# Ledger of designs, part 108: designed miniproteins, single chains, continued (3)

Each design is a single chain, and the fold is of that chain. pLDDT is the mean over its residues in the fold that is shown.

## One batch from the design tools (miniprotein)

Design m11746
Fold by ESMFold2-Fast:
Structure m11746 (fold): chain A 76 residues (1-76)
Amino acid sequence: SAAQRAADAETELRTAKELVRKLREAIKEGASKPKLASLYTAAMIAASAAINLGHKEAEEVLEEAKRLAKEAEEKY
């Protein structure tokens, strides 16, 4: 149903936002390359899932996750 899809999209968006927040914090604290890769991969997966479920706001979260992934990779 549309209501179930919307609820699932919202859950994935919340997960993506939390992972992006954790990724920003991990970058600031100088976390290991494997930890950074785990966080940005998970954030991109959650954001992509939210987009596929129809949550347009997740497109901005995905772009932020990609930007932070590039920042993390440039640090190593």
Scores: mean pLDDT 86

Design m11747
Fold by ESMFold2-Fast:
Structure m11747 (fold): chain A 79 residues (1-79)
Amino acid sequence: LEEEARRLLEEAQKKLTEGDNLYKSGKFDEAIKKYKEAIELASRAVLLARQAGNDELFERAKQVAEEAYSKLKEIEKKK
């Protein structure tokens, strides 16, 4: 559980970074896809971290999910 949560968090961080790079290059539709993927992975990491009782990992996963969601809202608000 804890190791799986850490792997999901790492993958979520990668998707968030990919989304940020796409956003900077003006590829908003592709950035949205990456942010949604980051939210999904981070949300799964949150659930697994909670099941494992790892509060630190839970908070980190929650922060990644919140950051990706915030970025997604910014792009959607532009429309």
Scores: mean pLDDT 83

Design m11748
Fold by ESMFold2-Fast:
Structure m11748 (fold): chain A 94 residues (1-94)
Amino acid sequence: SEEIKEEVRKILESLKKLVEDLKKSASPEQAEALDRALKKIEELVKKFLEDDSMTIEDLIEEVRRLIAEETDPWARRLLELFRRELEELLESLK
């Protein structure tokens, strides 16, 4: 759905702005962790937008895998926020 794709794009843009704001007070190490997590989110969003067979539920499962592999607490928090935004979007479709 183009409407669902647009909502996912809005979530990504919101996260990009959040990361920009957080980096203003972050240490270099925290900023690097946030940038790394954001890049992974951007790659998943791109995959979702290009693959019409990929559902929001599939996207949420991919984010859960990234969270399970992430050891940095700041990167993990950003991924958890993305997961929550996607779960809220999925609930809005029910």
Scores: mean pLDDT 88

Design m11749
Fold by ESMFold2-Fast:
Structure m11749 (fold): chain A 63 residues (1-63)
Amino acid sequence: MEELEKRLKELEELIKKKVGGPENLKLAQGLYDQASTLYSWGLLSPDDAMKLLDRAFEILKKG
């Protein structure tokens, strides 16, 4: 949980800094919301939630 929460916070900070441009920010925000919401509902394992977050980070860093 603590590792996942740290990653969520890091991603939120990157989104707020507008890293990766507007289209990538929208995609990353969607992945962030999906991971956090579905994980809180117990519909995603921590591993699956982390995979969504990793994709969001890649989108913001690489485009």
Scores: mean pLDDT 76

Design m11750
Fold by ESMFold2-Fast:
Structure m11750 (fold): chain A 62 residues (1-62)
Amino acid sequence: MSPQDFLDSVDTGVRTLVDTATRTASSIGGSVGQQVLDDARREADTMRRSGRDGADSLARDS
């Protein structure tokens, strides 16, 4: 399995999460909207870290 395919899946997931959270936060507004966005950013950071660790485990090379 390609590390690039794995990273692409993670990037897609992160982008979808952030986009959805941004739309939801905009719709709700106020402190609740901000909380949703903050939670999504935390989750995105965790996903990116896990994605990099997973890709590194799969192999940094060919």
Scores: mean pLDDT 77

Design m11751
Fold by ESMFold2-Fast:
Structure m11751 (fold): chain A 69 residues (1-69)
Amino acid sequence: MELTEPVPAEDAVARYRELAAAHPDHDFALQGEDGRRFPLGLTDEGVRAALARTGAAKTVSFLILERRR
């Protein structure tokens, strides 16, 4: 499990795509500025939904979970 450097919320979808390409066998979660974690779906819409649940965070980090089977 690895926590990434924070990125601006507007860059979160692009950052997720980059991480998913680099870590294709891993699941991800989004972490807001307050430390709350939100599981990500497999789509850009999953990232946007998680961002909405953060309550207008300015920056977010990604949690790279264990490798999928």
Scores: mean pLDDT 73

Design m11752
Fold by ESMFold2-Fast:
Structure m11752 (fold): chain A 94 residues (1-94)
Amino acid sequence: SMSKEEREEEIEKIIEELEEHIKKNPEDELTRRLLEALKRLKAGEDPEGAYEELRRALEEIARRHNADAPEAERERALELARRQAEALVRTIQE
């Protein structure tokens, strides 16, 4: 299992990667929403609202990236997005 310090470092890396992506793609509203939700979760600001926004942003990204995929693959991508949101929240809250 990762330590709390290692988990915090992973969240910081994700935030940094998303910030770099937004610098190159300023019109990417979904990634911007994901970044803002992660920052709010890290700050402890509106954890329920921030979690819900994180989940919605990840699900929408999964839907767009898998729009032409078979139904089963789309459902799997959505389940992975939900699990990813839950894992991120657990990492931040531990």
Scores: mean pLDDT 77

Design m11753
Fold by ESMFold2-Fast:
Structure m11753 (fold): chain A 64 residues (1-64)
Amino acid sequence: SALEEAIRKAEEYARKAVAAIPDPAAARQLTLQEVRELAESLGLSEEQLEKLIRAADEAHAAAL
């Protein structure tokens, strides 16, 4: 589904940000920006955006 694909992309954004940006706070800010842009492009609801943010935060923590 589009939501499942978006969740996978959110996790990939988090992993790439952590790999590219040494500052964890800056990496997270980039991830959140990319996730919000993805959600807007796909017309996702606020509830669906929260799922993307949660998945990204979990991937971010695992990549640190």
Scores: mean pLDDT 85

Design m11754
Fold by ESMFold2-Fast:
Structure m11754 (fold): chain A 95 residues (1-95)
Amino acid sequence: MERREEIEEKVERLEKLLEEELKENRPRSKETVELSKELVAALQEAFEAGDLELAKELLRRLARLLAKEAGVDEEELERQLREAIEELERMLEEK
C-alpha cells in the first residue's frame, strides 16, 4: 500500500536525522520532532485499522528511535519490544 511505503520513508528519514543529530551532539530539529509525532499517529492508526503487522514494525522502529532521543538504553528497550511483539503474535494466533 502507498501509505506503508510513505511510512517506511518517514521512518528511514527519522533514523538518519536522529543518528546525525546524536553524532554531532545537536539539539533535535523541528523535522525530527514532527516526524516522530507523525509516526506515533501512524502507529495508532495501524492498531485501529487492525494492521498488526504494520503496527509491530512501526512500534519496534519508532520505540528504538524515541529511546535514543530520550537517552533510554536501546538494549533494554529492545528486550521489552521483543516481549510486546511476542504478545501481539500470540493474540493473532488466538484470534
Scores: mean pLDDT 69

Design m11755
Fold by ESMFold2-Fast:
Structure m11755 (fold): chain A 62 residues (1-62)
Amino acid sequence: MVYTKTIEMEDEEALRRAAERGAASPLTVSVEESVDEKGALVARVTLALPDGEWLVVLRTPA
């Protein structure tokens, strides 16, 4: 089963720090950074938990 959680970060620096912490986790399968249509940084962190995968989407305020 795949779960999705979106988290709004204060700024790009906070988002990058959160993505780095996510990448350091032993539960992390992948970390993907991209830029949306407005030029805002978006990070997608996939975690493998015993009950399924979690997709955590980190966004800056639009």
Scores: mean pLDDT 75

Design m11756
Fold by ESMFold2-Fast:
Structure m11756 (fold): chain A 72 residues (1-72)
Amino acid sequence: MTPLQEEIFASFDVNGDGVITLEELRAYMDKTRPVSDETLEALMAVFDKDRSGVITKEEFLAYLKEYAPGLV
């Protein structure tokens, strides 16, 4: 991971456990732009490719490479 990618991930991972949960994603979105449960679930599904219910650092990197390759 680049320092920028770690910084971005850490901004979602508020408790430092190394994963982003649906609850943490909801809390982040509620502070920036409140969205519906359906929108939040769809956004989670885009990141959570293995359907574990959490976003790992590996899934987050995979998302950035696919949708924001300029940040890698």
Scores: mean pLDDT 69

Design m11757
Fold by ESMFold2-Fast:
Structure m11757 (fold): chain A 95 residues (1-95)
Amino acid sequence: SKAKEIAREAVLETASAGVLLIRAYILLKTNASKEELEKLIAELERQRERLEEVRARVEANKDLLSPDTYALLTADLETALAQLEATIAELRAKA
């Protein structure tokens, strides 16, 4: 089912963002090197792009999703994107 594939992709990419955000929190709370900060910024930037692609795919296929599933996926993606953007800015300020 295309709907299941899209929902699965959104969940997995959001989970991947969560892992990177945990790593960012650790680096922000420790004496991380500039190299470590810059490497993580690059990974977060790529994950932000992937989430934006997934959000566009969810929107393009919204008629295949139940209203509840669409609402949950879009809310989670928007939250993850906002957190990634804020975290990238914070890491850049520390680097």
Scores: mean pLDDT 89

Design m11758
Fold by ESMFold2-Fast:
Structure m11758 (fold): chain A 58 residues (1-58)
Amino acid sequence: SVLEEAQRERDRLADEIAEKFKKKYGPEVGEAAREYYRSTSLLDRMRARRKILELVNK
């Protein structure tokens, strides 16, 4: 379906963004960014966002 294709494209872009965050802020931030951009759950996105903020504000 169009929605499934859009989700696969979103996941691919999320991985690319995560690699850029990993290079700039380190692997923990990269993985948290991947979780944030790949997640469809509001709770999971909020948890990933919090993790990114805590790691970046060290």
Scores: mean pLDDT 82

Design m11759
Fold by ESMFold2-Fast:
Parts: structure tokens; sequence; C-alpha cells
Structure m11759 (fold): chain A 66 residues (1-66)
């Protein structure tokens, strides 16, 4: 649905903003996990896979910056 696509997009934007603004990985991961968990509760299983892939990609990207 449009609402689900908007939630996914907003979650990715939030993750990207955290990645740009937070240099400490531990703090980034804690805040990123909150966004991930909230989105996961509201999305169907098909979109959860996409959320999970994009979440892990961003974690890896920030982790490699350390």
Amino acid sequence: SVEQSQLLRKTFQGLDELAMNESDFETFEANATILYDEAKKKLPSELIKQLEEEYERRLAEVRTRR
C-alpha cells in the first residue's frame, strides 16, 4: 500500500540521517534498531525482507567507517 511504502521510505531516510549525523557506531546502532523495530511491527512480511536488507546494509556501511 501507499502507507506501507511511505513508512519504508521514511524509515530509510531516518536511518540515512542517523548514519550522516552519528559518528559513534554504538549510539548509531541503538537508534537505528529503534527505527527498524518500529517499522518491522507495522510492515507485512514481504516488505520486512526489504527493510532487513537495507538496515543491514546501513549497519555494515557505518561499521566499516570505524
Scores: mean pLDDT 81

Design m11760
Fold by ESMFold2-Fast:
Structure m11760 (fold): chain A 97 residues (1-97)
Amino acid sequence: MKEEIEKLREKKKQAEEEKDYMTKEVSEIALIKALVDAGKYDEAIELLERRIEEYIKKVGEKHPVVSYLLGQLSKAYELAGKTEKSAEYRKKAEEAA
C-alpha cells in the first residue's frame, strides 16, 4: 500500500540520519518487500542493486549475504518480466554462495 511504502521510506531516512543501522536495515528490507507487493518492481530493483553494491564493497562478491541479495534481485527481475537479467543474477547468486 502506498501509505505504508511512504512510512517505510521516512523511517529508513530517519534511521540513516540518526545512524541507527539496525532500524535502517529492517526498514529497507520491509520497503523492498512492500515495493514488490505493490508491483513497483523497477524501484525495488534499484534499491536491491544499491544494497548489493554496498555489501560487495564491505564483504566482497563471494559472501552468503551477497548471494542472498542477488537471489532477491533475480526474483524482482523475473516479476518485472526481465527474464534474461533474472537468469544472469540467479547465476551470480549461485556463484556468490
Scores: mean pLDDT 79

Design m11761
Fold by ESMFold2-Fast:
Structure m11761 (fold): chain A 90 residues (1-90)
Amino acid sequence: HMEREEKYKKIKEIVDKELPDAKVYLGSKYFTVVVPDPSKITPELLKKLAEIADVAIVDENGNFLTLVKKGVSLEEAERLVEEIKRRAAS
């Protein structure tokens, strides 16, 4: 079984590579990724994160954008990216 600390390290590695300006925080229930530029989020990135854990995506002001649940499909990830962009534009 993958421990929370190991999951955090894997999520941080992916985020640091794909979104170098974003921050990852360890939560008790899910991980949180703070994204200053939501336009850089891709469906492939959300799918990679979802292979590891449930991940909450928030903007730099702490506004909730979406929750990516573990095991999300690429098709669902595409829908979530559109939701993120819609909420970030509001």
Scores: mean pLDDT 81

Design m11762
Fold by ESMFold2-Fast:
Formats: structure tokens, sequence, C-alpha cells
Structure m11762 (fold): chain A 100 residues (1-100)
């Protein structure tokens, strides 16, 4: 089941990352933040399945930060989005390594 979990995580991460990048290129920062929040929640579910409650909590916090960023002006929202996305990418790498 861990091999299937890793494959599903990689597929979902790739799909949502492509959707986030597309939304950013189109100037749709609100959609990009929504997709980023969803990505963080998907990774939080995976962290919970791996028994990593600390990483689960951090990912839920990042999802909430992405939702809060929707109330910012576009420039500040984009900056916050890029900071959150970078941290989520780092966490994803750690979760995949741990699941092996």
Amino acid sequence: SNEELIKKLEEVFKKLSEEIEKALKEGDIQTALDKLSLLAIVLAIAAKELGDEETQRRLVELANEARKARSLDDEEAKKKLLEIFKEIEEIRKQLIERAK
C-alpha cells in the first residue's frame, strides 16, 4: 500500500502543481491559492496515513495560510503563494523519502 500511496501522491502533486502554474500564468491568483490549499490537504492526508502527525499539522497550517492569502492584494497573495508552494514541495520530498 505504501508503493500505491507514493504513486498516487506523485500523480496528484504533478496534476495540482501543473494547475497552480497554469493559473499563475493566466493571472488567476485566487484559483492558484485554492489549488495550493487542496494540494496541502492531500499531502496532510498522506502524512496522517504515514503516522506523521507533526507534518500533517504543518500541512493543515499551510492550507489555512493559502486560504488567508486570498484576502491579500494580488502582489502580496502571489508572494505568499510562492513561499507556501516552496515549503509544500520540500515537505513532499520528505514524505516520499519517508514512505520508502
Scores: mean pLDDT 86

Design m11763
Fold by ESMFold2-Fast:
Structure m11763 (fold): chain A 92 residues (1-92)
Amino acid sequence: MIAEETAEGLRAAEAGDAEAAVREVVEVLRAGAEEARRTGDPAVAREAVAAAREVLEAAVRAAGEEAVEAAAEAHRAELEAAVAELRAALEA
């Protein structure tokens, strides 16, 4: 569920763990894509994007922008795949 993954991401972000926060952003986006495919509701995909943004903003506040950018670069392929999956769910 998007809410459960968001809660995990916010905990990682508040702890200053940029790597864990970025990994949880991937899981939020994947959960959103799965739920959007299951329900056909684009509002679910918008909720996942908003939740992912909230986790990233919390991570920037706790760990700093440079640490979050480095973590995102390390997980770029997974982030790109998750975004593509969410986009495909929105277009279905």
Scores: mean pLDDT 82

Design m11764
Fold by ESMFold2-Fast:
Structure m11764 (fold): chain A 66 residues (1-66)
Amino acid sequence: SALAKKLEENKALADKLVAEAAELYRQGPEGESAAASAVAASLGLSDEIADYTAKKLADAFAEINA
């Protein structure tokens, strides 16, 4: 369906924002600000995408800090 396709497109965008924030986080403190911006941008798409983005960011940052 068109709705399912749009959800997958929005998840792909969220994954890109998460990857960019994670890369900045590896380089310094700007990663935390980038993470907040990624969640805010995702919330503009939908609550589901914002939740997805926040969870992916938490997982990515935990992996970097391991």
Scores: mean pLDDT 80

Design m11765
Fold by ESMFold2-Fast:
Structure m11765 (fold): chain A 76 residues (1-76)
Amino acid sequence: SSPIPPLINHELEVIEGWIKAGKLEKAAKQLQRFHDDFTRGHDTVSSQLFQQALDAVKAGDTESALQYLKELKEHL
């Protein structure tokens, strides 16, 4: 797990806003992009958290999705 720039934390806040607004398809697309990027970068912990957030969004479980985003912000 490598430190990330503050800009990624801002992107996570934007995704959080989309989830709270019910824009789940938009949130899912961006979470999939981050999952793929962190998988390619071999950051397995961040990749797993993005996958869990994505799965929660796809299931309509917005509470769990927001919790995984919080864990991502605290881990990264």
Scores: mean pLDDT 79

Design m11766
Fold by ESMFold2-Fast:
Structure m11766 (fold): chain A 83 residues (1-83)
Amino acid sequence: MLWEGEIDKPTVASEQEARDLRQERGLSALMARLDTPDGPHVLLVAEPQPSPDPLINEIDEGVAELARAVMRVVSKDNKIVEF
């Protein structure tokens, strides 16, 4: 299952990086927001855009699983992580 951040209210720095990845590489960026006592942190993961083709969607599930695993590590360290 994909974790979705608030795209309508992203932090300026993290949002710009996600937009650059989408525009320049033709990739979508997976955004996950961590709510911590130190404030919100954003995880950005570049991934292929979802497609109506089932085979391509299976690859996106793999990227989502990696993002979820990294979120556990990032939650411990309270840091933004790039893949």
Scores: mean pLDDT 44

Design m11767
Fold by ESMFold2-Fast:
Structure m11767 (fold): chain A 87 residues (1-87)
Amino acid sequence: ETLTLPYQVYFVFPLDLEGSYLYVVLRSDDNKVALVALPGKGFKYTVNSDGSTTLTADGPILVDFEDTPREEFLKTPREVPAIEEVK
């Protein structure tokens, strides 16, 4: 899956020790924050000429947009919603 957002990649962290799932934190120039949960496999990002970022992963990409950061959502990986069924 591929997703383009008018934000810059600020931080990437794994949700598990294997990096099977990642949280990507994106930030805009006006201090909006987008949190993106996606599979680590096939993950790559490209910064476009207009300053937007294109994210790609070998699976679904889940986005949460914040006008202001939610402290509980940004605080730790363990507060991340379930992304995909992992057996």
Scores: mean pLDDT 61

Design m11768
Fold by ESMFold2-Fast:
Structure m11768 (fold): chain A 104 residues (1-104)
Amino acid sequence: TDKELREMLTTRLGKENADKLLDFRKRLRAALESLRGADTDTLVKATVDLVDRAADELGLSETTKQELLDRVATAVSAAGTDTDEMVSFAVSEMIRTLLRQKRA
């Protein structure tokens, strides 16, 4: 599970990006748990705010960051109030963004 995810991310993104992404996932889970019972808009805002900070830590350009934030907002909104699905969607969009940067 977490070990398999770490190994996959390290192989594809490198250790530094893998560590930053796993730290982001941990922070997002904690933030959404603290907001248990909040509406979708509140959970989406908290997720987008954390992705914004993580994107800066990952050194993403402003253009790439805005595209990522738009995709995360759309994907996470579709999860309603399912916080596990929100975490999964946000992490998946970040992985996709980092993999695209590595190919450029």
Scores: mean pLDDT 83

Design m11769
Fold by ESMFold2-Fast:
Structure m11769 (fold): chain A 66 residues (1-66)
Amino acid sequence: SQAELYYKVGTIYLKKGNYELAIKGFELSNSIQPNAQSYRNLGVAYERLGNYDLSQQYYDKAKALE
């Protein structure tokens, strides 16, 4: 699915440390089909960028889906 492809792209950028592109991939994935793992990865990416408030919001979104 397109959501899965965006998720995979996000994961690749996250592993490379390109957090801004990782965020775009995960946001596009979630816009098609919300997914707890994708929200957790958004939390990780924002935490790495020092945006703790956004990081916590995405961790909360992930928890709400499970």
Scores: mean pLDDT 88

Design m11770
Fold by ESMFold2-Fast:
Structure m11770 (fold): chain A 70 residues (1-70)
Amino acid sequence: SMAAEEAARRAAEAGAAALREGIDGPKGDQAVKQTLEAGREAARTARSAEEAERQTLRGFVRAAHDAGGK
């Protein structure tokens, strides 16, 4: 979904900004890692939803083509 994709991008950008601002130490490193991991998970969720949508579209196109008798 677009919401999951947007969340993934924002999480990744937040992590990159934290690194650029020079967050040092174990707590800073952990926060960045968690932000990037959350971003990756959201991106995977978005891709799964997109694949389901593509399957539905392909089915529709195939049915329309078959109905044409060609």
Scores: mean pLDDT 68

Design m11771
Fold by ESMFold2-Fast:
Structure m11771 (fold): chain A 107 residues (1-107)
Amino acid sequence: ADVLARAGDLEEALRIYRGTGEALERQGRYREAAYYYEQAARIAESLGDLRSAGEFYRRAGRSLARAGRYDEAIEYYERAARLFESAGDLKSAEEARKLLEEVKKAK
């Protein structure tokens, strides 16, 4: 795992992990994309940006759902919903829960 010691270095790592996840998703490498989105989410949480962390977990869940990894996608959507609620973003929390229920029905 890459370790950066300062907030500026963490913000750079977040940008790199986000960009890597997006590139892998475009290549159809959905499990790897989800991994990098999870790394970005963990950094966002460390920076206190719960809304961005929720969005990255939502992206990880979406990538896992596209990979057919439904149980993992459900876990990530649940985490995203909790983070959005903690951030006061109730609309994004509701959207994440809707995605979770859609994945449950797709199994």
Scores: mean pLDDT 86

Design m11772
Fold by ESMFold2-Fast:
Structure m11772 (fold): chain A 68 residues (1-68)
Amino acid sequence: NLEKLVEESTAFSQELAAKYAELRAEHPDDPAAVRARFHAFSKEQAKKLEKENGVKVYGATLSDVETL
């Protein structure tokens, strides 16, 4: 069910956005570390989600790979 997978990917993206905002608030001293931790977290979560669903997370994984 591709529709369900897209919906799950959307929820996943929203959770990542909320996590990033929290990390910024918790680590105001080091925004670079916040970004690095968030990138590592999102990459690991995307890989876990892909393994569990047997398909790539829609629209996210490639962008993570091509950062900086």
Scores: mean pLDDT 64

Design m11773
Fold by ESMFold2-Fast:
Structure m11773 (fold): chain A 94 residues (1-94)
Amino acid sequence: LEEMRKLLTQEVADAIAAFGKEGKALITPVRDELSAKPGLRNDQAARLLDMAERADGNIDVSTMRLIAEELAEYGHDEAAAKVRQTAALNDSAI
């Protein structure tokens, strides 16, 4: 039980760390673009992306889902799909 728990925890931690680095590369240009466009919705999306960027690799699955939804709403469907897939893998790992 402890060995299985340790392996699952390690795998989830590695996935989150990998997303953290990759997520910053995906998030920064989208946040900058949203910040350049005035609007309450764009401000809200920029705040969610700022929170993700500040997490420094420790992004939980609920935050990943919110990021994916915002990316999809702004036409970044490929990035949204990738984030959504990563979130689903972390959800399945318990």
Scores: mean pLDDT 57

Design m11774
Fold by ESMFold2-Fast:
Structure m11774 (fold): chain A 81 residues (1-81)
Amino acid sequence: MLEELAKKSTEEELLEILDYFAKALGLSEEEVKELRELAREDKVAFLERLVELYQEAQGLSREEALKALEKMLEIIRKKKE
């Protein structure tokens, strides 16, 4: 699932979702920097890390966190149409 989501996502879309998560979860500048580099180097690892952070912050299951992430990426894509 994350591999499919990574293939469908551009670097720009991943950076936009990171900005959202940084604000929503109160991520530090160091954490944001690490995730920004990860988005460029390994999209699958980037998405996996976001899912983990979202699960920890919200107490969600992996499936719920993945669905929320997919929904956010769809919103970002529609904004560019």
Scores: mean pLDDT 78

Design m11775
Fold by ESMFold2-Fast:
Structure m11775 (fold): chain A 82 residues (1-82)
Amino acid sequence: MEEELKKKDEEIVEVLDKDAPLALAYIRSLPDRALAAELAERVAERLRGLAKKLEEEGLLKAAKKAREVAERFAALAAELRA
């Protein structure tokens, strides 16, 4: 069980590390800045919710990574609203 949780934790971190830069670049490339900011903010909120669920499941590394990625999307939303 604990070894399976460790593997799942590591796999989620890898997915987030791979996908986050691409998603951030995509949102930044959208012509509608207001829509882009709204999407970035929504992604940040969803990732904060995901981080809480991951932490409850004992996936602490994935939870930490999800919070870090959420902060990056929140920062992008603030940038796009400026």
Scores: mean pLDDT 85

Design m11776
Fold by ESMFold2-Fast:
Structure m11776 (fold): chain A 84 residues (1-84)
Amino acid sequence: MLTDEELEFGVAAIDLAVLETILSNEKAVESLSPEELEEMIERVREIKAQLETIDVPGAEELIARADELIARLEKALKEKKEKE
């Protein structure tokens, strides 16, 4: 039976997939300002925090994907701050 936790998981999965799709293009990430990158990192961290409260099969995979996206965005932010 579908639970409220499974619904929450589904929403988090969609939100993460949308962000991953937008940010999969290297040029899109390069076009973001340092402030926009910090906002994106914060948004992904919020999704990760929500997933960490959900005890649903597959949550660990989404948490790992969120961590990978955060690491990529943090690297881009560091590179931009070194240039600015």
Scores: mean pLDDT 78

Design m11777
Fold by ESMFold2-Fast:
Structure m11777 (fold): chain A 70 residues (1-70)
Amino acid sequence: MEEVLKRAEELRATDPIGQAEGNALLYRYLAELYEKLGKDDPELQHMANAYRLGAKAYEETARRLRDAAA
């Protein structure tokens, strides 16, 4: 699991596309973490959902940047 965080940091250090992909990976990891921790905690569930939405936004940003660079 810690390998996901390491890969996210490596991607964030590359280029703008890698930075967006790294942030998406990090946010997806945090979403899963908070979802597990907050099964019966509405505040943690809201945080998990927010991170999931953030991950999708970064994934879409990376896709747009790749399309623009092609």
Scores: mean pLDDT 78

Design m11778
Fold by ESMFold2-Fast:
Structure m11778 (fold): chain A 96 residues (1-96)
Amino acid sequence: MSVKEIIEQGFKTVLGMLKDISKERPDIAALTEKSISALKELLKNLTVEDAKKALDQIETLRNALLADKSASYIELARMLAISSEVYLALKLLEKL
């Protein structure tokens, strides 16, 4: 299986999770939209630079959710899953 296929399959799930966060958390919709845009650019270009930019946007979104002490377990679990998939994509692209 190619690196591109692995990243594309993981990102189908991750983009769904980000859309769910945007719907459930309108207060951070702008950060969620920036994260979605960064992931779409990464999928289009498949470069280490775009992967680093995507990871940086996801970390910004994660930090915003973690600063909210009322954030649910489900919200935090989704952010962990999203961060892990983007980090995996970065590591796979670094091997190419």
Scores: mean pLDDT 80

Design m11779
Fold by ESMFold2-Fast:
Structure m11779 (fold): chain A 85 residues (1-85)
Amino acid sequence: SRLSELLSRLQEAGKNGDERAFREAVRGLAEELGVSVGTLYRMMNGELSDEQLIELMGTEERAVQARTVADAVRAAREEIERVQR
């Protein structure tokens, strides 16, 4: 699926410290979830409660998917920062 392809690109960007590939993958993931890039970063930073995420995504299943994507974005960001040090 497109989501799986984008998650693979995100993981590769993290491993390679590739800031541009990271931003492109994040943009694609936000589009697949139907949210803004800013909203995806707020999810990544833990700024949305589970209840707010369900309301935003419309279903519990979509909220879980969004949380999984946000966690993957956080992991890739932490990996990039680790590679740069």
Scores: mean pLDDT 85

Design m11780
Fold by ESMFold2-Fast:
Structure m11780 (fold): chain A 110 residues (1-110)
Amino acid sequence: MELFEKEKEKLKSYVESLTEEEVRELIPSLEKAFKSESEELRYRAAALTSLLLEKFPDNEELKEMIKKLAKSEDKKVLEAVKLALEEYLKKFPDDEELKEILKEVEKKLE
């Protein structure tokens, strides 16, 4: 959790500079980072994704990436997805689509 907060602070200025087109280019790299054996890279992917969802809450490609990752059987991937969604939903609690995805991820982690 501490590592996640540190990565978020580092990434805030970077995310503020990004356009929606640049976000689409980042999606393949984000998917790879979520699947990384490195905990630091998974937390960085989660932090970056939560900030990108906050800036672009209607970005369908970003939501499709999260839905795809939420179908993973890899507990490490699911834990990183959960972290990203929990952080995003603190600011956007009425996003029913991503709330449902979070419930599915939590059920798989039981």
Scores: mean pLDDT 83

